Designed miniproteins, single chains, continued (4). Designs and how they scored, part 54

Each design is a single chain, and the fold is of that chain. pLDDT is the mean over its residues in the fold that is shown.

## One batch from the design tools (miniprotein)

Design m13856
Fold by ESMFold2-Fast:
Structure m13856 (fold): chain A 94 residues (1-94)
Amino acid sequence: SPEAEAALQALMVAQARRARAAIEANRDAPEGERRRVVAELTAQFRAELEALRARHPEIPADLLELYAGIFEHELRVLDAAARAGQPLPEVPDL
């Protein structure tokens, strides 16, 4: 539904901004702390996807898993950039 698509897009944008901010705030943190932050961001996003699907049962499970995989990949890219001392990519204006 258009409502489900809009909600999913809004969730993706909010999570991307949250992830970027959290990884930037923990740029100089010890490895164990950075791993904890990544794990917590992943768990939070999966919980929010489950909540979204409960409200919009028309969303296919495969699509939910695809978005979870994309987010997990983006988290690894952001963490790698932070570890390398590189600037984190900006969240697109949507």
Scores: mean pLDDT 82

Design m13857
Fold by ESMFold2-Fast:
Structure m13857 (fold): chain A 107 residues (1-107)
Amino acid sequence: SPQIEQLVADLLGDMQYLLDVAKEVAEQNPDNKELLALTEQLEAILKRMEAETDPREVLALGEEAVELGKQMLKVLPDDTPVEQQLRLGMATLALGGSVVLLQSALK
């Protein structure tokens, strides 16, 4: 379905955006080894997602990536600048939206 192909493309775009933000936030918090490990897990998910041809497998990987985004937000230091928290939160929320839309289209 052309609509499913577009939703997969949108999810991949949101996934790339989350990874880009996660890398920037990890670079700004170099002593946070847990944040780095979560960012590396996110990169591994994106690589798997790019290799997947089944939209249902892309959906499952997207759901896993949303949970990693939530975990990254929880491990941010309390003194993390608000703009870093907002950027990571917004990227995670955007991916969550794409996941919900693809899930709805696949039933």
Scores: mean pLDDT 89

Design m13858
Fold by ESMFold2-Fast:
Structure m13858 (fold): chain A 66 residues (1-66)
Amino acid sequence: SARALAERIRAAVAAHARRLAAEGAPVEHLLAMVDTVATHLRERGVPEEVVEEQRAELRAEIRAAA
């Protein structure tokens, strides 16, 4: 499903963002990854409601890791 695909992509990006945060990457640089993920999900035909839900979750996870 589109939601399952979006959740898998978000989880992979979140794991990568956590590694970068542990290495001292600025939170603003990590938050740019949220927009890249949103663009890829939209290109894959994921509904906007699901895209915004995944954006919010990824953004919160990145901020918690920073």
Scores: mean pLDDT 82

Design m13859
Fold by ESMFold2-Fast:
Structure m13859 (fold): chain A 70 residues (1-70)
Amino acid sequence: MLDEALRALDEIARAGVEAELRQGPEAGRETEGDLAAEHREQLDALVAALGREETFALLRARRAEHLAAA
């Protein structure tokens, strides 16, 4: 259950970073917003299980990992 939600979070982070590297920070934010809306139930599950602060900390950490790997 949470594994799928964590994969959705990683997908959001990865796609956002890819868009940011291609078209800049605004494109990254738009891509993250679109995918967050698509995976809303998974994000809600993470917030319910881990709390809002921890969920956003994980998103920031995954973004940093994908940016460093690029």
Scores: mean pLDDT 81

Design m13860
Fold by ESMFold2-Fast:
Structure m13860 (fold): chain A 68 residues (1-68)
Amino acid sequence: MDARVAALEARIAAAKTVAELQAVIDEVAAELGALRAPDPDAPLSPTEVRLQQLAAEAQAKLAELEAK
């Protein structure tokens, strides 16, 4: 999971188009959903918190590109 989170973070940093950012946002959402599915009642893990932060960063970057 941590290696996957790092890969998603790197893709956000490398993304230059709305389509690339949207793909990463969708993938982060899928990863977060998969982590929650086994135990949705559990409090957020550090990995889940990081995924939420990555989604927010990708969405902010996407909004910045679209606002131009």
Scores: mean pLDDT 77

Design m13861
Fold by ESMFold2-Fast:
Structure m13861 (fold): chain A 92 residues (1-92)
Amino acid sequence: MITFEDVLEMIRELVEGTPLSEIAEKYGLSLSAVRELRDALLRGALSEEDIRAMKALPEEVKKLLIENREEVRELVLELEVELSLERMKEVV
């Protein structure tokens, strides 16, 4: 069973650019589900309506995202800022 902690770890891996196939295998999700979540994160499409509209993501995972939507949004913003800063350090 996927926990909210698993969802947070998956979000970190998605933002850090871990291959979608590795994330899908690790959490027992389809590639389509992982891709759908990644694309939503990249678009900032994390409203309750956006999450409910996801077709491939399991209902259990959708419920966890909706119930913890603000924490998920804050984590994604923090990770994207850190990843952006790290990329700027490595631009040679």
Scores: mean pLDDT 75

Design m13862
Fold by ESMFold2-Fast:
Formats: C-alpha cells, structure tokens, sequence
Structure m13862 (fold): chain A 58 residues (1-58)
C-alpha cells in the first residue's frame, strides 16, 4: 500500500517532467519567434497542468 503511493508519486513526477520538457520546447520556439504572449501562455498552461497533477496525487 505504501509502495502504491510511492509508485503514484513517481508516476505523477514523470508526467510533470514530460510536461515541463514539452512546454519548454514550445516556449523556446515561441521565444525564438519573438512571440512573448504565446511564450507566457505556454508557461501558464504548463504551470496550471503541473498544479492539477500535483492535486490529483495529493
């Protein structure tokens, strides 16, 4: 039961890491294009999704 909690936490961490990697690539592309508004929107989206995943894991 403790092992299942650890597995869920590790799975949530992996999902957040994948979100950060994808978000970083998209944000860097927007920044390179000079689109600061799109860059900010991507960062806000990634932060919101990460917070949601953290709440889901509790």
Amino acid sequence: EEEERKKRDEETFQKIHELADKGSAEANAALAAGDRATWQAIIDRVRKEASRLLKESE
Scores: mean pLDDT 76

Design m13863
Fold by ESMFold2-Fast:
Structure m13863 (fold): chain A 63 residues (1-63)
Amino acid sequence: MKALVEGALRTLRQLGASDEQLERFRKATGGKKVLSTEELARAMGEAGIGGYTMAESLASMEG
């Protein structure tokens, strides 16, 4: 299961993530366009957004 970075960024913004958090998330992705659920959870953690099943939900939306 994989999530598109563009889809994740759009959903996180809709859920109230700040531009600062979204920028940290982009950095944590290392320029990848597609992330595994584990990579998505890690990137969200580094951005200070994640801490729940949201990473899994985002991965499911695209797949």
Scores: mean pLDDT 68

Design m13864
Fold by ESMFold2-Fast:
Structure m13864 (fold): chain A 76 residues (1-76)
Amino acid sequence: MLEEEARKLEEEARKFEEEKKRLEENKARALELSGTMSPETVAGLQQDFDAAIEEKTKKAEEAREQAARLRKELES
């Protein structure tokens, strides 16, 4: 049933959005605690967090778009 599939994708998108939010919070906290770290180490941490955030953002968007397409197909 396409409705169940759409719901699963919507749940998956929400999970990725929550993971993204937690990564953003962890990034902010890590940067606040980075006062004793070298600028190079801080830059590396920012890059790693940004890459992870981007990955979760992309996955959330893909799942949401797929769910929306299934929803439109069901309504049409």
Scores: mean pLDDT 81

Design m13865
Fold by ESMFold2-Fast:
Structure m13865 (fold): chain A 82 residues (1-82)
Amino acid sequence: SPELEELKKLLEEAKKNKDDEEKLLQLATRILQLAAELAYRNNDREKLQQIDELAQKFLEALKNKDYDAALEYLEQIVELAE
């Protein structure tokens, strides 16, 4: 789907900008919004819950300046958006 292609592109941009916290947060916000929208359209409440849990883990990793862990959580969010 076009939305899945956009998610993959956003994830690649996030990987390139992992040392730019502001840029990473902006890209992550768009990834979260688009992934949640896809899960909502599919009426997939389980995926919505998993996205929310991964978003919380992403924010905690970002708070700890663990950008590699933050990227791993974003990758998992994108993989949920089938």
Scores: mean pLDDT 85

Design m13866
Fold by ESMFold2-Fast:
Structure m13866 (fold): chain A 76 residues (1-76)
Amino acid sequence: EKKEKAIKYLEEAIRYAEQGDGEKAAKYARKAAEYAREVSPNAAVLAEQAAERAEQGDYEGAVFLARLAIETLRRT
């Protein structure tokens, strides 16, 4: 359940980052990190880094890191 929620929030973060909405992308990436932390500490770190990149306006970096977080979660 927590793994599925983390992935869904990361997918939302990617959607907002692709739209250039860094504030919402960061918000959803941080929500994903909360759920990911109990499943995979590595995925939680990647989700937090995605949020930081989105806040900096690095939307491509945010999407890349969020996709890595999803892949890490799917391997658990």
Scores: mean pLDDT 88

Design m13867
Fold by ESMFold2-Fast:
Structure m13867 (fold): chain A 83 residues (1-83)
Amino acid sequence: SELEKLEEEYKKAQKELAEASIRYGAAHTALAAYDVLLKISGDPADPELQAARARYEAAVKEAEEELKKAKKKLEEAKKALEE
C-alpha cells in the first residue's frame, strides 16, 4: 500500500531527526567542554590543542548539517503523508 510506504518513510524521518538531534547535542557539549578545558589547563598557542579544537568544531558543523537535512526530510515526509 502507498500509505504504508509513506508511514514507513515518516517513521524513518522521525528516527533520523532524533539521531541527528542527539549527535548535534553531543558534539556541541563536547566542544563546549573542550573550550572549558583549554581555558583551565590549555596553552592557546599549542598547535596540537588547536588542531583538537578544530576537530570538535568540524564535528559540530557536520552534526548541524545532518540536523538540517533530517528536519527537511521530516517536513517532506509529513506533507506526503498528510496530503
Scores: mean pLDDT 85

Design m13868
Fold by ESMFold2-Fast:
Structure m13868 (fold): chain A 69 residues (1-69)
Amino acid sequence: GEKEELILELQRLLGAEEDGVLDVNMKKMLKALTENAPFLADLPPLEITEELTDNALRVLKRFLSTFRP
């Protein structure tokens, strides 16, 4: 589904294993990469949770879009 495709794209970008699972270390890395980013100022800060929240998906989509031509 869309969530798995976004996670796989993030894993490719970070050079991580492409297993489609967003583990706690990848969530921490995403948070660090997006913390205080101007292009995400209109979105709530990313929180490390067990489930992938709607806000986390919005952050992930926007983050990945900044690296596409």
Scores: mean pLDDT 73

Design m13869
Fold by ESMFold2-Fast:
Structure m13869 (fold): chain A 78 residues (1-78)
Amino acid sequence: SLEEARKELLIGAMLAAAVTGDDQAINDILEEAKKLGMEEVIKAIETFRALRAAGVDLRALFRQLSEENRKKIEEKKK
């Protein structure tokens, strides 16, 4: 559905903005998420902000998770 497509786009944009530290993009995504009532996206943004405050490298974390998921997909194909 269009609503599901919007959620996926916002989640993707949120992850990119959280990794790069683009505060303006994060604010724009938060505004859109609030407008659409996407509580999961709002909570995820708050979680990423908390992780950054704790010194977690979100870029490195997401790269590791992406690599692990890619390996799992490749293992299922083989």
Scores: mean pLDDT 70

Design m13870
Fold by ESMFold2-Fast:
Structure m13870 (fold): chain A 98 residues (1-98)
Amino acid sequence: SHMADRIVELARKAQELAPTGSLEADIYLALFLIEAAVSLLWLRRQGHQEVADAVDKAIKKLLDEGKYAEAGETFARVLRAVEAGNWDEALKIAKDAA
């Protein structure tokens, strides 16, 4: 759950700072994107490519809409379901958000 908690925190900070147009806003968005990329790589290496592909699609859509906090929370819900062994729930969360 450390990955999930960190993704939520970074995404929320990126969302809060986005209206400022500051370097700090850019840094938090970059940190969120790096953490998301690492988590997607981990999912794919665990053999959950369908979950990884679905959540990648969902977060890209939300990021394009400027919904950084929602992207982070959606990804965190998928990661928590995966960590609990609830693979079907993880896939459902990802597909419903895509």
Scores: mean pLDDT 88

Design m13871
Fold by ESMFold2-Fast:
Formats: C-alpha cells, structure tokens, sequence
Structure m13871 (fold): chain A 77 residues (1-77)
C-alpha cells in the first residue's frame, strides 16, 4: 500500500529528484489537470498504477525511473 503525506509541490521542491524527473512530474500533473499543491504523492502514484506491478513493462524507462524515485521519496517519511 502506497502511503505518503507529501504533496506533488513538496516532491517538486525536493533535492532528491533530478530536474528531468521533476519536469516529467510537472508534465503529467498538467496532462491530468492536477494542482501540485493539492495533489498527494500517494494519490498520484496510484493514478499512475505504481501499485500494479504488471503495468511496469508498459512504462517508458524515464517514467519507470521517475516512479521508482517517487516511491523511494515516499518511503523516507
């Protein structure tokens, strides 16, 4: 189960993500019309299917690396 108190705005301010990973998170948030300040990381990860291992092979390498970084960030709470 993915749990996190972080918002996407908190994630985008984190030094643990690369600029490229932050750009992808911003692009996905915009594509889904999400407000980063009001969207929780856990909800965003579930929206992307991060709790469904069978979907991992359908993601681009950049998306997989970004989701793995987001899961690691959630785990550091």
Amino acid sequence: MIVSSLTLADVLASPLLTPEQKALVRALAAAFDLDPARTRLASFLRLLGADEPETYHLWSPALRETVEALLALAATE
Scores: mean pLDDT 75

Design m13872
Fold by ESMFold2-Fast:
Structure m13872 (fold): chain A 77 residues (1-77)
Amino acid sequence: SLMLVSERVTEESFQQAREATRQQALQEMDKLMEEGKSIDEVIKDFETQAKNAEYQDPGTGRTYQLKLDTIKAKKEE
């Protein structure tokens, strides 16, 4: 069924995009920490970016929120 195949491809594409965003967040965190920032400072930077992005572009705001959630989850490990 073409409809089910299309729906699955869309879902997989969204999941791949989310995973890519999470990987980007972890890479950005690692880079900032190598530059001497603590994980708490990285979290604050991402919180500020997410808040500012939310007011300018909702799509960008959601991307920064996912990055922020990823870094917070990493801190809890």
Scores: mean pLDDT 73

Design m13873
Fold by ESMFold2-Fast:
Structure m13873 (fold): chain A 87 residues (1-87)
Amino acid sequence: MEEEKEVLERAREAAREAEENPGMKGSIVLPEDNSEVAVGSHTEEGYGMGFAVRVDKEKGEIIAAHVIVKNGEVVEEEVAVVKKEDL
């Protein structure tokens, strides 16, 4: 639950930043250990999209979050946990 909230918040941050920067196609932020990636993109519709992925090697899980922001408000969000063996 804690990890899911953190990944979701990273996607929200990426989406908000992308909405504020028209013409932004994408930006990747990798931590030093390569355990997490966050990407933001400003869409042609004028909203911000954020996507974040974290790999939890101890649990054998991948946590992915997708967020859409319009006028600073989260209008769509989704978080999924995928087990490594299901890939």
Scores: mean pLDDT 72

Design m13874
Fold by ESMFold2-Fast:
Structure m13874 (fold): chain A 95 residues (1-95)
Amino acid sequence: KEEVIKKYREKMNELLTEFKQRADELVEEIKKDPSKKEEYLAQLRRDAVEFAVKRNELMREARKHLSREEVYKLQNEFDKEAAKLMNEVLEKIKE
Protein backbone atom coordinates (compact mmCIF):
# COMPACT_ATOMS: atom_id res chain seq x y z
CA LYS A 1 0.00 0.00 0.00
CA GLU A 2 1.39 3.38 -1.13
CA GLU A 3 0.73 5.12 2.20
CA VAL A 4 3.14 2.78 4.04
CA ILE A 5 5.93 3.42 1.52
CA LYS A 6 5.30 7.18 1.78
CA LYS A 7 5.48 7.01 5.61
CA TYR A 8 8.90 5.32 5.59
CA ARG A 9 10.19 7.62 2.84
CA GLU A 10 9.17 10.62 5.00
CA LYS A 11 10.95 9.14 8.05
CA MET A 12 14.10 8.58 5.97
CA ASN A 13 13.96 12.19 4.72
CA GLU A 14 13.66 13.37 8.34
CA LEU A 15 16.85 11.45 9.23
CA LEU A 16 18.66 12.93 6.21
CA THR A 17 17.52 16.43 7.19
CA GLU A 18 18.78 15.97 10.78
CA PHE A 19 22.16 14.72 9.58
CA LYS A 20 22.48 17.56 7.04
CA GLN A 21 21.75 20.18 9.72
CA ARG A 22 24.35 18.63 12.03
CA ALA A 23 26.94 18.37 9.22
CA ASP A 24 26.37 21.98 8.11
CA GLU A 25 26.96 23.16 11.70
CA LEU A 26 30.27 21.25 11.81
CA VAL A 27 31.33 22.76 8.46
CA GLU A 28 30.75 26.26 9.89
CA GLU A 29 32.82 25.38 12.98
CA ILE A 30 35.70 24.20 10.74
CA LYS A 31 35.54 27.52 8.82
CA LYS A 32 35.75 29.46 12.11
CA ASP A 33 38.68 27.42 13.47
CA PRO A 34 40.57 25.40 10.81
CA SER A 35 43.11 24.24 13.45
CA LYS A 36 40.37 21.97 14.88
CA LYS A 37 39.41 20.49 11.49
CA GLU A 38 40.44 16.94 12.50
CA GLU A 39 38.36 17.13 15.73
CA TYR A 40 35.26 18.27 13.81
CA LEU A 41 35.83 15.63 11.10
CA ALA A 42 35.98 12.98 13.85
CA GLN A 43 32.67 14.32 15.21
CA LEU A 44 31.16 14.19 11.69
CA ARG A 45 32.25 10.53 11.37
CA ARG A 46 30.69 9.73 14.77
CA ASP A 47 27.44 11.46 13.70
CA ALA A 48 27.49 9.45 10.44
CA VAL A 49 27.78 6.19 12.42
CA GLU A 50 24.86 7.18 14.69
CA PHE A 51 22.86 8.11 11.57
CA ALA A 52 23.62 4.71 9.99
CA VAL A 53 22.35 2.92 13.12
CA LYS A 54 19.07 4.88 13.00
CA ARG A 55 18.73 4.19 9.27
CA ASN A 56 19.26 0.43 9.80
CA GLU A 57 16.64 0.37 12.58
CA LEU A 58 14.16 2.18 10.30
CA MET A 59 14.80 -0.36 7.50
CA ARG A 60 14.29 -3.23 9.96
CA GLU A 61 10.89 -1.75 10.90
CA ALA A 62 9.97 -1.24 7.23
CA ARG A 63 10.61 -4.94 6.51
CA LYS A 64 7.74 -5.82 8.90
CA HIS A 65 5.26 -3.98 6.64
CA LEU A 66 6.80 -3.95 3.14
CA SER A 67 8.01 -6.57 0.67
CA ARG A 68 11.75 -7.20 0.25
CA GLU A 69 11.63 -5.46 -3.16
CA GLU A 70 9.92 -2.36 -1.72
CA VAL A 71 12.45 -2.14 1.13
CA TYR A 72 15.33 -2.57 -1.35
CA LYS A 73 14.02 0.33 -3.46
CA LEU A 74 13.68 2.57 -0.36
CA GLN A 75 17.20 1.55 0.76
CA ASN A 76 18.64 2.46 -2.66
CA GLU A 77 16.86 5.85 -2.68
CA PHE A 78 18.12 6.58 0.84
CA ASP A 79 21.72 5.47 0.16
CA LYS A 80 21.84 7.60 -3.01
CA GLU A 81 20.63 10.72 -1.14
CA ALA A 82 22.98 10.02 1.80
CA ALA A 83 25.98 9.65 -0.54
CA LYS A 84 25.05 12.91 -2.32
CA LEU A 85 24.75 14.75 1.00
CA MET A 86 28.08 13.38 2.30
CA ASN A 87 29.86 14.38 -0.94
CA GLU A 88 28.42 17.92 -0.69
CA VAL A 89 29.62 18.21 2.93
CA LEU A 90 33.12 16.92 2.11
CA GLU A 91 33.43 19.36 -0.82
CA LYS A 92 32.53 22.27 1.52
CA ILE A 93 35.21 21.10 3.99
CA LYS A 94 37.87 21.08 1.22
CA GLU A 95 37.38 24.84 0.91
Scores: mean pLDDT 81

Design m13875
Fold by ESMFold2-Fast:
Structure m13875 (fold): chain A 81 residues (1-81)
Amino acid sequence: MSSEEKVEEVKNRVNREIARVYLRGVAENRPISEEEIEEVKKFLEELIEEYELSKDQAEEIKRETERALENARKAVEEVVA
């Protein structure tokens, strides 16, 4: 697997998990919990280790994931409000 393919696979897996958390919040008419946010962040850390991403790749994905989680949280709040 190429370095670029590893990054894409990690992004796909993390975004899939964020989508699950978002859909659960919407289905249950509740905000995304801090516990769910922390679980996604922990999952990302495990993927970074599993795929042996470089520090630069890990930092980029962490920033994108934090932004995506914030956006998902806001989107759920707007839907359930």
Scores: mean pLDDT 83

Design m13876
Fold by ESMFold2-Fast:
Structure m13876 (fold): chain A 86 residues (1-86)
Amino acid sequence: MSLDETARRFLELLGPTQERLAALYDAGEISEEEARELMFEALREAAAALLAAGASPATVEAVVLRALESDPEAAERARAIVREVA
């Protein structure tokens, strides 16, 4: 699986969850911390699905790090999650 195909599938898998969690947070129904934890749970599931579909761990890691490049703390946690499910 190419880097671009992996990135497309990653966004396809996480997009609906990210949109739903952002809406719940903006409505005051969940805390920032709860939204963050639920996003990392969704990221774990998305990473596992991409690996099962034949994406390499290195490609999944690169896609995730690129998506979180503005938040180094979140990027490092996401990297650990990808390594755990690989």
Scores: mean pLDDT 82

Design m13877
Fold by ESMFold2-Fast:
Structure m13877 (fold): chain A 87 residues (1-87)
Amino acid sequence: SADEVIELANRAAKLAEERGHKALADYFNAIAQGIKILAKQGKEDAVEEARPLIEETLRAMEAGDVEGARQNALKLADLIAKALKES
């Protein structure tokens, strides 16, 4: 569900904040908001496409791979931005 994907993004944001990566945490919070908007628009395919990237991002953060998490966050932001532009 979209709620599960939003929860994963929020967990990544919290972990980034706890480890002193405020800008990255703000970015993950923006991703969570983007997923929420996509879900409200019925764009379930875009939400599910984001799921594995968010899961990989959370695993990277847990492993201390901040750069891997950042790269995945950029891919997520691009995916969300493209999906939000589709009418």
Scores: mean pLDDT 84

Design m13878
Fold by ESMFold2-Fast:
Structure m13878 (fold): chain A 59 residues (1-59)
Amino acid sequence: SKEELEKEIEKIRQELEHLDREGARAVTVDNDPARVAEIRARVSELETKLKELENKLKE
């Protein structure tokens, strides 16, 4: 349903916000390039899923 899609989109947006904060810490505080790469990969995955869900809402 549209409501289920909207809930999933909101969940992904919250996870992306969390990863943005973690990514900033990994770069500026921890200087951890492995963690930065891990976070970037997860962000890319979630952004792809977000676009797919947003496209389903347009149907």
Scores: mean pLDDT 82

Design m13879
Fold by ESMFold2-Fast:
Structure m13879 (fold): chain A 59 residues (1-59)
Amino acid sequence: SMEEALRAYVESLDAPEEVKRRLFALALRENAEAQAAGRPPVTVEQLEAARPVLLSTLS
């Protein structure tokens, strides 16, 4: 599932556990909002592209 792929991706990151938890929660929330709005879900590829900014913001 997409949730399992997002979890595996987040757990593979070299980041503090708190930052990983925040990133996973953000991705799940964004996907829930996307589903409600009929938008495509956030992907692992999109998170990887934004990784430096996301990790900086969530730290």
Scores: mean pLDDT 81

Design m13880
Fold by ESMFold2-Fast:
Structure m13880 (fold): chain A 80 residues (1-80)
Amino acid sequence: SVDDLVRDILIKTYEKLGEKALAEGRPPSDEEIRKIYDEVLDEMIEKYGLTPEEREQVRARVDKILDDLLKARENRRKYF
């Protein structure tokens, strides 16, 4: 389902972000988070052979989650 795919994209993105942080010895930047999300999204959409409608739905959900995450990080930086 679309929800299962969104979950899998989030898990894989989290894994890649952790790998990058370990390799570089620092937490990822907002730009790095966006780039890795986009890479994982494209990879998983291609792998699962989704219909055009399912692709749009997955992209919309991932984009919303990413936007919400980045806004939350921005708000934390405002006070720290």
Scores: mean pLDDT 78

Design m13881
Fold by ESMFold2-Fast:
Structure m13881 (fold): chain A 88 residues (1-88)
Amino acid sequence: GKAEEELRAALEEARRALEAGDLEGALEALARASIALLGIRDPEKIEEFLEELLRLAREIEERFNAPLEAGIAEGMVLIAYGIAKRFS
């Protein structure tokens, strides 16, 4: 659906920002992907997207040496996941 398309687009934007060395762009795209996760209703897709979002947050932490920013982003992902699972 639209939420899945928006989530995939945001993940792609986050990957491009990460490859370009753009920490702020990567974090903004990861936040948009987390918001899009709220619209996913397929439990299997929620789990798959959670794994991708958490992997991306870890890659941001490692590439930029930004544990605080990555930790905040991971927290936002986990909150979005909890909400999505409750309403799926």
Scores: mean pLDDT 87

Design m13882
Fold by ESMFold2-Fast:
Structure m13882 (fold): chain A 83 residues (1-83)
Amino acid sequence: MNPEEVTKLEKELLEKSIDDLRKQIAALQAEIERVNTQLAAAQADPSMKDQAETLAAERKRLEAELDGLVAKQKENESRYDAL
């Protein structure tokens, strides 16, 4: 393959990766919103204290995962712009 064809294929792969990451980020943000709603309901009920603690831990995990996906998206966008 010539270098221009390699660069074009690499850009196409990065575009697909960026689109996939965008979809994953949107899905994860929706899941965080769902967990926030469940956490608010669990915190309103004293019988659900253990569930509230579990949901708070899950929210923290999802937020960390979101940060990782956003960082990866920025890296892929930078790689795309460099090509």
Scores: mean pLDDT 84

Design m13883
Fold by ESMFold2-Fast:
Structure m13883 (fold): chain A 87 residues (1-87)
Amino acid sequence: SSTIESLLATARALLAKGTEEGVVKAAEALAHAVNQARDEGLISEEEAEELLKRVREILERLAAGQMSVAEAADELARLADELRKLV
């Protein structure tokens, strides 16, 4: 899907900024990519729910000061790579 690839490219560019705002916006783009992959039937509802839960937990840990911006960016990049392998 060109839409999923575009969203994943956007997420990667946002993560490369190394800012908290970039991480938050990248998480939003990644969540949109997950929802798009589910809507296109490329992943199961269970796979989509697990990926979205992991995105949410990363943002919650970042907001709570339990994770650095760099750690959050690394984890979101890994989720983006996992989604790419599924689609």
Scores: mean pLDDT 89

Design m13884
Fold by ESMFold2-Fast:
Structure m13884 (fold): chain A 100 residues (1-100)
Amino acid sequence: SEALKEEALEVANRAIELLREILETYPFSEEEKLELEILIGLAGIQIGLFSLDPSALPLVIKTFRKALDFLRSKGVPQEKLDELEELIKKMEELHKELEA
């Protein structure tokens, strides 16, 4: 469904915005900032691929899961981790609906 694809793109873009907010507001080292910037960039490229090919959504989800694990390992507040996890879960739900 095109509507499900558009919803997944909107959710993925909200996850990118949340990651950028965390990057700007949390006191990361320069090395940690670079690592998160690389993950954000990779997710952005994969979202672009997903806009052309719905089979790319699992790659988007995997990159956001990797970003969540990175943020958790760096002690980002649980409230922000929960916000990101809810967006990832919504992408996972939409992926199941797109495969049906």
Scores: mean pLDDT 88

Design m13885
Fold by ESMFold2-Fast:
Structure m13885 (fold): chain A 100 residues (1-100)
Amino acid sequence: MYSKEEQLEMLLKLGKKGLEDLLKKGVISEEQAKIALEIFEEEARKYIYENWSLQEVRESIRKKLEEKGFSEELIDYLVTVLMTAFKEAEELIKNKEEAK
């Protein structure tokens, strides 16, 4: 029901919202939010256009955050928040296909 472009836009909006909430709570800096968003956008494209699994996306996000020098604790938090965005997008897409 959603086009791939619409699916990507929805996913990016959810991920951006999650990162903005972390920034508002002081969990991450503006620079950390920017880096995490860039990683999220790249992995969101792979998920939507290249049919990557949620597990592959999760491992890729974790690895890229580690490469950018994020702490283990912050990586676990960011991966949890970003993977929640993927799960919410999947649920919304599924619900639309089920006549929502």
Scores: mean pLDDT 81

Design m13886
Fold by ESMFold2-Fast:
Structure m13886 (fold): chain A 81 residues (1-81)
Amino acid sequence: SKAEAEAFAQTALDLLRNVARLSDAQLARVEALFQEAIDAGLSVEELQELVGLLLDTMSRRGADAGIAAMEAALRARLAAK
């Protein structure tokens, strides 16, 4: 549901802020991507896949690369609708 997707996004943002220590600018970018995904009707499972890609890429290449990978994956999903 939309409420479950919004709750997941908020939890992910809190972890990115408090554990991963993303900057306010990086958090704003991720929040915008979550908002776009939720407004487009993406499921919690699809959001989990996007966050997984963000975290995996971030661990290897840094936060900006992780956010760019998440954005590219979201654009691909939206284009396929």
Scores: mean pLDDT 86

Design m13887
Fold by ESMFold2-Fast:
Structure m13887 (fold): chain A 57 residues (1-57)
Amino acid sequence: SVAEIEEEIDRLVEEMDKLRAEMLRKNVPMREIALEEASITMKIMLLFVKRQELLKS
């Protein structure tokens, strides 16, 4: 459902914020942090597309 997708998006956003804080705390290189953030952002974008398709129907 749309609500389930919105909840998953919210969870991924929170996960990304926590992951960034964790990786910065561990002094992970910025390039690696950016790649991990890009991966989560891609998942969020795919969920937005799925949400839009459900709203069209």
Scores: mean pLDDT 83

Design m13888
Fold by ESMFold2-Fast:
Structure m13888 (fold): chain A 88 residues (1-88)
Amino acid sequence: SLKEEAEELAKELEELIEELARLAGELDATGTPEGLEMAARGSLLIMEGSVLLLTLKTHEPTEELVEEMKRLIERIREFIKEAKELLA
């Protein structure tokens, strides 16, 4: 069901936000311009994810919201890959 799909995506998004927070801290700790810029980008993705999670808690899930969550999860995964490559 749409509700079950939204709940599954919400759990995945929560886990990704926790990983983003850790990576943002590591990126900031580099003290490099590249690290600081990526830390800022990570913080914006955390904010976007938090808004979607709040929307799910306050509203019934819609197909549009589920699709938006899927797109954000993909953007976060791509960011995490880039962040890990920078920190390697």
Scores: mean pLDDT 89

Design m13889
Fold by ESMFold2-Fast:
Structure m13889 (fold): chain A 86 residues (1-86)
Amino acid sequence: GPVFRLGKLVAEGKYDEAARLLVELTGISFEEAKEIIDLAIELVNQGKSVDEITEEITKRLVEKAGIDENKARAIAYYVALGAKNR
């Protein structure tokens, strides 16, 4: 599904395509979507776990997009997993 594809795009380093898909899933701006992906990568580089990255991105997606927390968490998990598997 689209959320799994998002994780795959991040893992493959296709960050602009991943950001575009994140815009479609959440309604946030392309700039905000790129900031979310960059944050996930930075947190991986800091040694954060997938669960820690998922929680941080979930909070930001809820604040920026106003989407349901369960939907935000599913999206955040695949972004975090993709960033970890780069």
Scores: mean pLDDT 90

Design m13890
Fold by ESMFold2-Fast:
Structure m13890 (fold): chain A 91 residues (1-91)
Amino acid sequence: MAELEAAERELAEAEKRLKEALSQLSEEQQKKVLEEMREKLAALQARGAAAYDAARDDPAAAREVLLALLREATRLAEEMIELAKKRLEEE
């Protein structure tokens, strides 16, 4: 449980930083960042659903899948933050 709690906390902190980074961009640049991430988020969701269904009969495997998905979501948030910072610097 502690590992899942840590991963959830990391995602929440990344989401806070992402909101702050996006708020500094123009609406046009925000849309570009969100559009690029839309496909990656959809792919993560599809992968997560398929992986979780496969692991549901094993609680330990299900927990590992959830942990991996949380870490991937955090990585995507960090990637979006990096994109937002680059867009802000290029304006």
Scores: mean pLDDT 77

